# Designed miniproteins, single chains, continued (3): the designs that were tried, part 18

Each design is a single chain, and the fold is of that chain. pLDDT is the mean over its residues in the fold that is shown.

## One batch from the design tools (miniprotein)

Design m8600
Fold by ESMFold2-Fast:
Structure m8600 (fold): chain A 90 residues (1-90)
Amino acid sequence: EEEEKLREARRLINQAKEYLDKGDYEKAVEYAQKAIEILNELPESPEVYLLRSHAYDVLAEAYEKLGKTDEAEKYRKQSEELRDIALRLR
């Protein structure tokens, strides 16, 4: 169950990045948020923190492209904090 959720979260993050690359910023936000919802159900681990960081990176870039600078800055900071936590736990 947890391993399947982790795999699903990775898949959703990859899809979010694909939409971001295609310029579909609304879909990038949608898929990144779905990944975060799944990751929030999982026990905290370095992998979970790293994946949450990746999802927030997608949100930050998508919101920046949509002209929502305050949201973009918020998610960028969350991504940086989560990445730092993941690195410290290793």
Scores: mean pLDDT 86

Design m8601
Fold by ESMFold2-Fast:
Structure m8601 (fold): chain A 98 residues (1-98)
Amino acid sequence: MEELKKLLEEILKLAEELIKETDVLKLIGLTLRVIGLLIDLEALVKKNKDKITQDDIELIREVVERLKELLKEETDPLAKRTLEITIEFLEELIEELE
């Protein structure tokens, strides 16, 4: 699903920006943008639940594994918690789709 792939790619890009950011206000801004994309992702999945394929589920799993790798590099509490919440959200989404 192209729209799903695009949202997941945007989430990964923001996560990579998050681990490089040290300014607290910019970290808050990035965190809010991630939350917005998670809301968009949930809405997309709910609308298209019957069209979600096993390949789409595997793509979400690949994104989760990449986020877990980024989490290992993170020391900032806000960035770390944002990554943890994003991982938990995507893992719950996989569980609902299986």
Scores: mean pLDDT 85

Design m8602
Fold by ESMFold2-Fast:
Structure m8602 (fold): chain A 67 residues (1-67)
Amino acid sequence: SEKQKKLAELQEISTRISLLMVRGDWEGAEKLAKEAGYKLERYPATERDSESFRLPELMEEIKKLLK
């Protein structure tokens, strides 16, 4: 179905961005996110949490497709 195809595409993009982040390629991750139409947000490390990068709009779309 169209929903399943879109979900697979978004999950693939999310996985590719995550792999770039794990490898320390944040510039590549940001570029891939932008090309896919999403903003990669950087959250600096705190005393309780490590540095993280988030894709709130991409994650919201995936959650909506999983409903």
Scores: mean pLDDT 76

Design m8603
Fold by ESMFold2-Fast:
Structure m8603 (fold): chain A 98 residues (1-98)
Amino acid sequence: MSSLTDEEIAEANERLKKEFGATVEIKDGKVYLVIDFEKALELLSKVPGLTEEQKIGLAFAFSRIDLGDASDFPTAEELYEAAKKAVERIKEDVERLA
């Protein structure tokens, strides 16, 4: 089902945590990007015009992003690049709200 080993997942997570404050999680054959809720909320706190409820809701939405099936990411490098791209996209979306 998934060819990713615990070691490969740990490698991707170490890089993502250090660079972006994010990790990846695999559940039921799906890969999820998990962004630290506090980091997401900090980014959104800089956007004028959002209510506190909207900031919390968006931070929660950004805290867990479906990246696709685990079979789409057979290596730690592919998993890392997909997660990195997703984090960069979230930052771009937040900047467009400012």
Scores: mean pLDDT 75

Design m8604
Fold by ESMFold2-Fast:
Structure m8604 (fold): chain A 114 residues (1-114)
Amino acid sequence: SLEKAEELLRKGELALQEKDYEEAVKYYKEAIKYGKEDDRLLGKAQLKLGEALLKLGKYEEAVEYYEEAIKAFEKVNDKKGLAKALKKLGEALEKLGKLEKAKEAYEKAKKVEE
């Protein structure tokens, strides 16, 4: 149910704005379950889930969801979403001390924005 996925995505974004990061994670995980047939919505939910996980200090889990968001945005040719997901991947990799991989992610984002 795409309508349910969009409702959950909105609730997650509201929780994120209120800095209720654990609630945002719950809503975005549910949005992913209901949005499986829409790769753009899936990518957006995965990107936002990664952002909430970054705020919680769950950097390794944030990396996983940013990598999934990258794949989803590539599939639908969403260059803006792809560039944002690559930049967020770089940020999470820096938090993990993976500086070489972070640099690669930032360079890929820059190339997408050309």
Scores: mean pLDDT 90

Design m8605
Fold by ESMFold2-Fast:
Structure m8605 (fold): chain A 80 residues (1-80)
Amino acid sequence: MSPEEIGEKVAERVKGMLLKAGVPEKEAEEIGERAGELAKRYMEAVKEGAPQEELDKLEAELRKLEAEAKALAQKALAAK
């Protein structure tokens, strides 16, 4: 699977999970797109043989985005 295809699949998966939690469509799309872009960059870095330091930075960004997504999902669930 290409980095582009991986990014698209990650974006769709994250968006779907946020929508199920009740996050508004626009916010779910924005977080999903950011997740997809980071996943694509990570896969491209792996393919290009990037140093572990670069991969660690991308993983840290993904963890931060995961925390933001969880916070949005919790807020959406609590607002019901």
Scores: mean pLDDT 81

Design m8606
Fold by ESMFold2-Fast:
Structure m8606 (fold): chain A 56 residues (1-56)
Amino acid sequence: ATVTAGIITAHDPETGETHSRSVLGSQEEVDQAAREFQRETGGPVTVTRQPVELPA
């Protein structure tokens, strides 16, 4: 089965901290995780989406 792997990265320009979160699931799940992460950090986030083939 093919799922979407999302890597969500947030960088705080004031503190210089970088936090990354990985999510594996549907496109909707990745999008929801990105929105929640943006709310939590209050700053811009970068989302990289890749299709991942899971073993049967």
Scores: mean pLDDT 74

Design m8607
Fold by ESMFold2-Fast:
Formats: C-alpha cells, sequence, structure tokens
Structure m8607 (fold): chain A 63 residues (1-63)
C-alpha cells in the first residue's frame, strides 16, 4: 500500500523554489505520515512561471 504526498514551492531561482517545496513537503509528511512509513521515491518537477520558478515535489511512501 502506497501514500502520495505533494508539495509546491515558488522562488526567484530553481534552488529557492525547490527549498520552499521541500520545506512544505516536510510539514505535510510530519502531519500525514507515521515514523514507520518508508520513502519509496521522490519526484521533483521545476517550471518557470513568469520571472519566478515553481517546484513540485511528490513523495511516495510505503505504508
Amino acid sequence: SEKVITAEGVGDTEEEAKGEAYKKLEEKIAKEATSSDVIKSIEVKVEKVGDKYKATVTVTLET
């Protein structure tokens, strides 16, 4: 059985957008996952939106 959690971040650079997305992902994992859940995969997508970057991070957990 798998659980999917997604978070998004926006920044002036790809690095800032990724950092923000990972920060939000960590907050969601803390609320939705248990310490026994195992991270199976992490997928990162980055796109340019105007003069900014948007990063979407998706984690798949084995529950």
Scores: mean pLDDT 80

Design m8608
Fold by ESMFold2-Fast:
Structure m8608 (fold): chain A 81 residues (1-81)
Amino acid sequence: MEERLERWRATLERLSDEEQRLALGIELQEMRKLAEEKKFPEEIKKAIEEAERVLRDPSASMAEQLEAVLRARRLVEEWLA
């Protein structure tokens, strides 16, 4: 679990900020779709919604955006395990 998330973080950190935002946006879109299909618990849905809010916030740093999405992804992967 942790190794997969850390590997993804390392991969994203090698990309430009624009490419990172695009990748994070795609990840959130996929997690939102999966949450609807699998009927995830409210705490996971709230984590995804919070990450979406952070990504829409123009004052949020790239690090803040990355951490919000990684938090949501961790909860999703733990639920699916």
Scores: mean pLDDT 80

Design m8609
Fold by ESMFold2-Fast:
Structure m8609 (fold): chain A 119 residues (1-119)
Amino acid sequence: AERVERYRALTPEQLLDDVIARLDAGETVDMRAIGEALASLTPEERVEAGRFFAKIAESLGHPELAEEALRYGREMAELVEKIPSKTPEEQAEIREKLERLGAHIVLLPVRAIRDSRAA
């Protein structure tokens, strides 16, 4: 809970910087907490985060990763819209999917940045 609240308080840029700094230091990143924090954003905030991450990947020469980030963002929006019509068990499954999609969205620009540094 405390880690999710910490990540929720960060801007997309601050979140990306924190993840990269931890990975560069050889630290473990709590990707589940990151995914849960992103899943808890408003639909508008999620769209803005997805666009930011996509723009970073595209600017580093990875348009395929940018397209994937936008696709995951759309999938998250569709899943959130379905939640009110679902059973508690189905809602739990949707939450797990949202957490995974949120984590993947952050990892795409991390991959692009690290690949650009390796060249």
Scores: mean pLDDT 75

Design m8610
Fold by ESMFold2-Fast:
Structure m8610 (fold): chain A 88 residues (1-88)
Amino acid sequence: SAARRAQIEAVAQLLADAIRAGVALSPEQLAAIEAFLASMDEAERDELARLILARLSGDEEAARTFVDGRRTDQEAARAAAERLYARV
């Protein structure tokens, strides 16, 4: 929906601005964003990531920080998943 897309765009703006400024989000903002991310499917999460990277365009350091953070989280999730039982 248009409302859902506007929410994703607003979160992308907030996160991109925080990354570029090197500032931590407030506890209230973090809780709201975490709840929103938990409500998203994989396609919506990919769209959010693309919007963040587009907003970080021209800032190679900020874009690299975002990509490295996302990669590390994915690797940590894989390691935390049942690798001991041959699952990823």
Scores: mean pLDDT 66

Design m8611
Fold by ESMFold2-Fast:
Structure m8611 (fold): chain A 70 residues (1-70)
Amino acid sequence: MYHLSPEGQEEITEALARMIASILKISGKSGVDASHDELLEYLIEALLSEPPLKTIEEAIEAAREKHEKA
C-alpha cells in the first residue's frame, strides 16, 4: 500500500478533486464529450510521469493539446 503523510494525502486529494472538476468544466465548454475519457487518460499519465507543470490546469491544457494534435 502507498503510505503518505497526512499533509501529503490532503494535498493529493485536493489536487485530484480540482483536476476532475477542471476536466469536467473543460469538456463541457469545449463540447469534447466523446474524447473526455481519453483526455483524462492523457492527463493522468502525464502527471504520473512527473511533468514539469506547476498547476493542474496547465497539465490539462498540455494533455488536451497533445491529444488534439495526435
Scores: mean pLDDT 54

Design m8612
Fold by ESMFold2-Fast:
Structure m8612 (fold): chain A 58 residues (1-58)
Amino acid sequence: SKKDELIQKLKEDVRISDRAIEELRNSPNSSDVITQVSISLLEAIRRSSQQRIEDLEQ
């Protein structure tokens, strides 16, 4: 269904965000302010996508 397709796309967005967060946390510059801000932004994007998945699965 269209709903299932959207859920799969959102799950892919979560996976991409998780990978990007891991790469930034494992970078030599992980303590940098810019890196920390980028991690926080990606975590916010991830939370938004996860909330949309939960809303669609209701």
Scores: mean pLDDT 85

Design m8613
Fold by ESMFold2-Fast:
Structure m8613 (fold): chain A 88 residues (1-88)
Amino acid sequence: DEELKEKARREAEELAKESLELAALALELAAETLKEGNPEVAEYLRELAKEIRERRKKEGEPPLSAEQQEQIAAIRAMLEGVPISDFY
């Protein structure tokens, strides 16, 4: 699903502006959750997470704040919930 990949990329980039660690972790968790139902999207998310981790290794960043932890919960729910139309 190209729409899901695009949405995930946009949200990951928004999280990356605040925390590269948050963005990478959210993408990794979403990829693990989607790997059985949508392996192609899961693979895409895994590659995005790797790219974000590469940026984190080069640039560094401060530790996660409480607000950033709230945001990871939100994006994880969106990435995990979007492909499951019968859930809502």
Scores: mean pLDDT 68

Design m8614
Fold by ESMFold2-Fast:
Structure m8614 (fold): chain A 74 residues (1-74)
Amino acid sequence: MDPQSVEEFIRKKAEEEGYRVVSISLSGTWSEDDLQVLESAIKLIARHNLPRAHIHLETPDGGSLDITLERIPK
């Protein structure tokens, strides 16, 4: 999956769980398995009501992700 599609996927999944993407840096190629890891991490963050989280991942094909998530205030 291309970086733009991956960014859109991440933003959508974060928003579904009540979080916003504060910053994102994304490069390289991402598999569906990599996306499932990201979705699981976002859900885990949401379950624990963390106010902010930073995720760093690297793919086997040299892709990388740095993302900062912030809980949407109520």
Scores: mean pLDDT 80

Design m8615
Fold by ESMFold2-Fast:
Structure m8615 (fold): chain A 74 residues (1-74)
Amino acid sequence: MDEEEADRVARELSQFLREKGLTDLAERIEKAREERNYEELDKVIGQAINALRDDKEARIEVERLGRRLYEAVK
């Protein structure tokens, strides 16, 4: 587990979601990371991907950041 990388990626993901107007999901990412609730992080990332399903570039970016976060918390 790389706590510094996990914090960095979670911040990048939450900021990206805020820029896409998904503020509630961004706040849930921040809270789940602070609480180290990785089950909630996975659920929120899935919900973000679904919310951005019509925006291919945004969906790919969320999937990329989600994979980086997953690798950091191993």
Scores: mean pLDDT 82

Design m8616
Fold by ESMFold2-Fast:
Structure m8616 (fold): chain A 64 residues (1-64)
Amino acid sequence: SSEVEELKRRREEVRRKIDELQDKRDEILKKDPNNYMELARLTLEIMKLTVEEKVLEKEIKELE
């Protein structure tokens, strides 16, 4: 259904954001590993998006 397709698009968007933030975190770890504040910020953002991904995944499964 269109509703499930919209949720799947939102999940894909969230997954892309997670991947982008993980790549950025990895770059900072290589270039400036003592940037604790930025690393903490990125880790927190990744955690929040991961929770959103899991909620969307559950909603998709309930509608299928």
Scores: mean pLDDT 88

Design m8617
Fold by ESMFold2-Fast:
Structure m8617 (fold): chain A 87 residues (1-87)
Amino acid sequence: AMEVHETSGAKYANEDFAVRGALWALYRAEGRLDEAVAFSKDPSKAPEAEVRIERRDLSPDKVEITATVRDKETGAVATYTVIADKP
């Protein structure tokens, strides 16, 4: 596995998925589909964005993770929600 520090790393992987979804939605909302494709191949090409993450327990085994991202240059906002298994 590529991972080495791992209970917390696994927890943050679900949040990373939500953030990636929100960044894709942000690029799409701005009409920047070529940049969205570039970002999907290289995460370093992400916009300079403010990220807010909210978590809500749905059950003992499930968590709802909502990522909200705001482009620092344009002020555009996008939100993406993921339901993830708890480790």
Scores: mean pLDDT 67

Design m8618
Fold by ESMFold2-Fast:
Structure m8618 (fold): chain A 96 residues (1-96)
Amino acid sequence: MRVTDAEVDRAVADIYRAVGNLAMQKGDYEGAAKLYTKAAELYERAGASPEDIGQAYRNAAVAYAKAGNTEQARLFADKAEEVGDTESAEEARKAI
């Protein structure tokens, strides 16, 4: 089968998520939040599940909370809920 734009977007989103995880381990919480946000946007464009999109937004919210940016953390927790992943939104709100 030919690789689709959606398959490319999903693969690139997986890479952004993995690099975001490395940034979290290094304590680069602002960088991790930006990487997870790009992953979420690419998952959304790829038509990924609410769980895949919501988990990326949850990870961004947790990263912003660790960076001390409570306003952004809350915003991204709300984005996880908006895409239909209530469990990821609740996990993100616990980090705030």
Scores: mean pLDDT 87

Design m8619
Fold by ESMFold2-Fast:
Structure m8619 (fold): chain A 100 residues (1-100)
Amino acid sequence: SEKLKKIKELLDKAYEVFSEILKEMGDNEAIEWLKKAYNRVKQALDEAEKDPSKLPEAKEEIETFLVLLQRLADHYRERYPEKAEKVKELIDQIKKLLEE
């Protein structure tokens, strides 16, 4: 699915942005939490690509991860305003793709 591929690309970009921020901050606990959350959503996407009946489960995992990304964007908005805004734009793009 081209839509799932595009969602994955946008999620990868959002993950990279916060991975860089957290690495710069030296917040190893947050890095591990973000990595676990990201791996969970990637697994759900890979499962849905193989089995379309798992699309609802993948959508729930994506929506859960977007909530986490939104919270991180809000938390880092003052220190990293441009990166926080970039992630919010990525969240909006993913939400639009999910509405299809």
Scores: mean pLDDT 85

Design m8620
Fold by ESMFold2-Fast:
Structure m8620 (fold): chain A 89 residues (1-89)
Amino acid sequence: RREEGERRAQRTDPTADLAEARARAEAAVAKVVPDVPFEVLVGMRDGVLEVLVLFHRPLDDATKEAVRRAVEEALAPFGGVNVGVSELA
């Protein structure tokens, strides 16, 4: 057993984390709303991962919340994450 395994070696390249977070978020959104066009924007703010899901059509609040929950669950391994869901006007 090694205690160093808990020290989180994967935070050395934020750009790689953004690419993986985006891919996971896109997969999660597609499972909730497979027939709705969307875009996923990913960034970092104050060391916290920020994900914004943009839809090209109006959505009800229940669908927006389902998407937000699915993305949060998919990104749980990344730790601190803020997930927003919006529609393009």
Scores: mean pLDDT 73

Design m8621
Fold by ESMFold2-Fast:
Structure m8621 (fold): chain A 71 residues (1-71)
Amino acid sequence: AIEEGKEVAKRLVNERKEEILQDFKENGLVKTMEKFVPKIAAEVVKETGIPLDVAKMLAQMEIAKLIRKDL
């Protein structure tokens, strides 16, 4: 359920940590979110069956947390 989706989203964001942070430094927040939220959300849906809208929200939150902590 939602807890499983959070774990999967966090894992996927951490697996792509270097790629996401590099994209953020080169292209900024909006373009990084547009690129990575759909990719991570699709994988969360595939692994957990959570609705796409919820998966997108979880992906966005985990990417935002990663970027804030890199600061």
Scores: mean pLDDT 83

Design m8622
Fold by ESMFold2-Fast:
Structure m8622 (fold): chain A 88 residues (1-88)
Amino acid sequence: MLSFSEEEKEELLKRFEELYSKLDESSKAELEAVLDKWIDLLLRFGLITEEQAEELRKQSLVEQFRWFLEHFPALALELLEKAEELAK
């Protein structure tokens, strides 16, 4: 199963933060919409609790990315790839 070391998580988080800081407001909104959709799907399928979903939605996009790196690393990689595409 896909997993990251703490060092790899730190590198991926830093890369995401750098990419995110360069995005326009439209691209940022697109990433936020993707994450909100994933949170809804995870909640719908019972993979997270309602409390976890509410807490995540209160966090910044970068903190949400950090949480996905920890708990759903494959989805975190998909978000990073989308951010890289939007930053081009």
Scores: mean pLDDT 82

Design m8623
Fold by ESMFold2-Fast:
Structure m8623 (fold): chain A 59 residues (1-59)
Amino acid sequence: MEKLLAAAEAFSSVSPEQFAAFLVREGLIDEAQAARLLEVAARHPDASLVELVRLAFFE
């Protein structure tokens, strides 16, 4: 879980779609978790990647 937050901080300049694809490719999340992250991103368009990860997986 700490790796997801570290990745979100490192990739602050990429889109949520690119970030979700990266996490699935690296095996850090599955396709269902990626879909949840993108759903949260659609509801919170001004949120940072760190905040999106928190909302999707920790809240």
Scores: mean pLDDT 77

Design m8624
Fold by ESMFold2-Fast:
Structure m8624 (fold): chain A 98 residues (1-98)
Amino acid sequence: NPIIEKIEKDAKEIVNSDLSLEEKQRRFLELAKEFDKVFKDIKGIENKTEAMAILLAVAHILFGEKALNASLPGVATLFLVDEEELRKKVEEYIKKLT
């Protein structure tokens, strides 16, 4: 999926950049805003789960584990994705992006 591949590429660029933590956090917020615009164009529950998992993995890397554990149930509920599948994909992307 071209949208998912672009989100993953942009996420990896942010995480692996030589920017300060604060600049990475700002770039992540910009990525999240751009994602919001295209989220409706992502078709299928599997692709939606994948996209959300990439963003939550970056959030975990930049803001820490407590932020992930607080937000994951709410995100899954708001976007109608399976919480256990979302958690599994987040853990996969944390490893893939680091």
Scores: mean pLDDT 78

Design m8625
Fold by ESMFold2-Fast:
Structure m8625 (fold): chain A 96 residues (1-96)
Amino acid sequence: LKVTATVRVRVRNASAGLLTVTITITVKASGKTVTTTTVLRLAVAAGRDVEAEVVVEVEIDHPGATGVKVEGEVELAAEDMAADIEAEVEVTVEED
């Protein structure tokens, strides 16, 4: 079983500054739990729109796994900047 989680973060109407994005993806299937944490630091110039994409792939050694659960958490810390921020998570599950 393969689980692919794609997290997209979009930053718009930003002043110049530093944005720290912490992404935690947890995959649970058939009694197995895998957690991945990714930290991105984005230097943003004033008036620029920025898009960042993180792909997390988890392979679970369990053919026909049932009860697949994916949880995503995105934490945003903006230092010396103001911005409109959107986060989107897409999950795809492929069986063995």
Scores: mean pLDDT 71

Design m8626
Fold by ESMFold2-Fast:
Order: C-alpha cells, then structure tokens, then sequence
Structure m8626 (fold): chain A 101 residues (1-101)
C-alpha cells in the first residue's frame, strides 16, 4: 500500500496520469491499506481524472472521500481544496456540508 501510494503521488506530480491511476487503484485493492491510505489514493485518482477531463468520476470520488473520512481533517480539506479548483461553488458547498455530517 505505502509503496504504491508513493508511486501514485510521484506519477501524478510528473503528469503521468494513467500511471497515477494504476498505482492508486492498487492501494484501494490492498486489504492491508489503512482508511487514510485509501482516502489519499481516492484523492490521487480524482486529481488524475480531473486532468483527463473525467469530471463526473472525479466528483463522485471527492464526495466519497469526504463521506468516508469525516474524522481525518487533512484528507477532507484536501478533497474540498481539489473541488475548489475545477468545480462550481454549489458543488463545493455541497461537499463542505457533507463533511459536517
């Protein structure tokens, strides 16, 4: 999980979005991955999807991350921050409200 997560981050930073998606998916499929590692992997997957124009898939992942990571403020803030870059204010407000539940 940790090694694949680091590879996913490195690929995303290098603009290798297909590679970032592959490594992020490996983290999500790893039964030993923590809730936090899965949250980070979903954020990487959402960011890569946004760069590829897959806005619907990215939005669904961001909502899932916020819903599943209510106790992890770093992951929640990162998800909302990513949404603010490419989504409208109505989607961002909806995501922030979901984080408060």
Amino acid sequence: AEADLRKAIAALEAGRYDEAIEYARRVLEDPNASEEQKGLAKLILAAAYLHQGKVKEAGELLEEVVRENKDNRYIRISAVGLARLLFDNEFVKRLEELAKE
Scores: mean pLDDT 75

Design m8627
Fold by ESMFold2-Fast:
Structure m8627 (fold): chain A 108 residues (1-108)
Amino acid sequence: SELEENLEKLRELAKKEDVPEVAELLDKLKEKAPTLSEETQELLTKAFEDVVRVYELTPEEKRRELLEGLIPYLKKILESKTDEEVKKAAIELSTFAGVEFIKLAVGL
């Protein structure tokens, strides 16, 4: 699964940046992923691809802070009880990645 590949990639990045809470949340999300609709899995895949892209563009000294910023979004996805709520949380995660990308583009 493309979603599982992106989750594992982010988990390895969380380990590299020493953010164990993010790694633990991603492990829980991997367990939840098979219960989600294909459309919701595609939205999550896109959101995590956007996060990985922003991470790669982020200066090394700011990468830990970027990953820590994922915590509230990952928690919201895990706390969501319906497929529709997970879709909304995935869109919020994509928006977070988009905002972080814009900050990089303008030198913030």
Scores: mean pLDDT 87

Design m8628
Fold by ESMFold2-Fast:
Structure m8628 (fold): chain A 90 residues (1-90)
Amino acid sequence: MVKVELSVSGLSEEEVKRLEEEAKEVANQPNMEYFKLEVNKPLHKAGDKFELVSREQTVTETKESYKAVAVNTETGEEASLAVEVVRKPP
C-alpha cells in the first residue's frame, strides 16, 4: 500500500478532508511508493483571497516535488504548499 503523509496548518476540518480525498486519488496512480503533502496557510478573514505568486517543480527518475507560494491579497501574508511524490524505479 502506498504511504501517504499529510502535514497541514491553518486549514479547516472540511479543507483537510478534501485534501485527504485528493491524496487518496494521487496514491492510486501507477508506480506510486510515497506521497507527502505539506500546507502552511496563515489565519485569514472571511472573504480574503489568495493569489499564486510562484511555482517550482523538480523531477528526477524516482522523485517529483512541487512547491507553491500564494499571497493573501488583503494582508500580504504568504501561504505555502509543498508536495513530494516518490515512484518505484523502472
Scores: mean pLDDT 70

Design m8629
Fold by ESMFold2-Fast:
Structure m8629 (fold): chain A 86 residues (1-86)
Amino acid sequence: MVAELSDEEIEKIIEELIEKAKEEGVMPPEVVRRAAEVLIAGARAYAEAGEEEAIRTAAQVITGEPLSVEEALKVLAAFEAEALAA
């Protein structure tokens, strides 16, 4: 499903999530946008190549560089900790 979404459809989903977060006051909009981008990229990679590629792709969205699965897991754990601390 996610792998078949266009970039325009993905951006629309991100915008809808940001608007809901603003109305509910649950999380800062910038954190919601970044989390949505990581989740969408990871879900797309999962659909194409499975869990290990999903983990690497999600971490690459955060760092801008390709990572091993071990380094990707560390990056994702740090991102989750930052999001929970916000």
Scores: mean pLDDT 68

Design m8630
Fold by ESMFold2-Fast:
Structure m8630 (fold): chain A 87 residues (1-87)
Amino acid sequence: MSENERAALLVGLIVGELKAAVEEEGATKETFERLKKAAERAMDLYKVPEELRKEVLEIIDKAIEGEISVEEMIEKLKELRDRLLAE
């Protein structure tokens, strides 16, 4: 598996967990902060490159700060995943 394929798989998993948490717990700031910490830990464990890690975390942070909606966050993460698979 390439570095980009592994990173894309992980971003897809993060999207799945975000959707599940929103359906189960609601779209709260606390839920997103918890998911951000889980994403950081997963990206560290799977040795995702720093530049890509920063991009994922920036998208989540924008949602936490209310700069983008939950739907926009999920869409941006899916776009990032698709870009990684196309490279």
Scores: mean pLDDT 78

Design m8631
Fold by ESMFold2-Fast:
Structure m8631 (fold): chain A 96 residues (1-96)
Amino acid sequence: MSLDDILDQMFDTLLRNGYITRAQFVSFMRQIRTLVSDATYQAFADAILPILNQNGYMTIDQFIAAMDRAIARIATIDPATAAVFQARLDAFRARV
């Protein structure tokens, strides 16, 4: 499964439910970790996990805001991977 496919499945979960749980996010992160550098993985986790640790879930709006922060950080580490995240987030925004 490609990074695009995993991100699309994560966004489909958000669109279907209106939110994503910590358990669902951690499951997607395990898959993403096999496809990206440790630095990219940590940047993504650091943007999202604090909200999930506090609330147990994130709404669509909270997730979009957290993804914007994650992508901005990842762009300083791995611009090519950041571009993949941005393209998938832009496609998701068009569906909301």
Scores: mean pLDDT 86

Design m8632
Fold by ESMFold2-Fast:
Structure m8632 (fold): chain A 83 residues (1-83)
Amino acid sequence: DVLQRVAERELAEMEELIDKKMKELGYSDKIPVEEAVKFFKELNPRLAEKIESYAKEKNVDYITKEELREIVREFIAENLAKA
């Protein structure tokens, strides 16, 4: 259960940071991909790359808060699978 606890903590921390940053930038439901990538590049360059890849694959200029949370969840799961 250590891995589950770590995953829950990391996800909660990232969700809080996403909500705070989106509010600071004046976004409620979606954020420009460029702003999301810039924000996450300072926190975790690998996560920023995952967001950028997702946006390129979907050919979108904006990403929703729900999509960001899902990307973060997947990223955390991928990192825990290596532990």
Scores: mean pLDDT 78

Design m8633
Fold by ESMFold2-Fast:
Structure m8633 (fold): chain A 89 residues (1-89)
Amino acid sequence: SSMLEKEKKEIDKIVENIRTLLDMDRRFADLTDAEKEKARQIIEELKEAKKKNPKIFEKAVDKVAEEEGTSPYTVLMRIMALDEDLRLS
């Protein structure tokens, strides 16, 4: 695949992972133990994605923030809060 095509697919994957985590954050009180484990796995994938390519990660966060009508900072803070809640569960 071209570099542009590869970057687009990587952004889309990160976007879907972030959307999933934000949905789980909204439903945290109702999450099963299995869903909480899946959330932890997705958070680890996001941490790896950020380490491998911070610019692509930033583009994905920006896209979700635009879709949610919020700031990139708010998206990241919600993910960090979910990570903390999962650690304490």
Scores: mean pLDDT 87

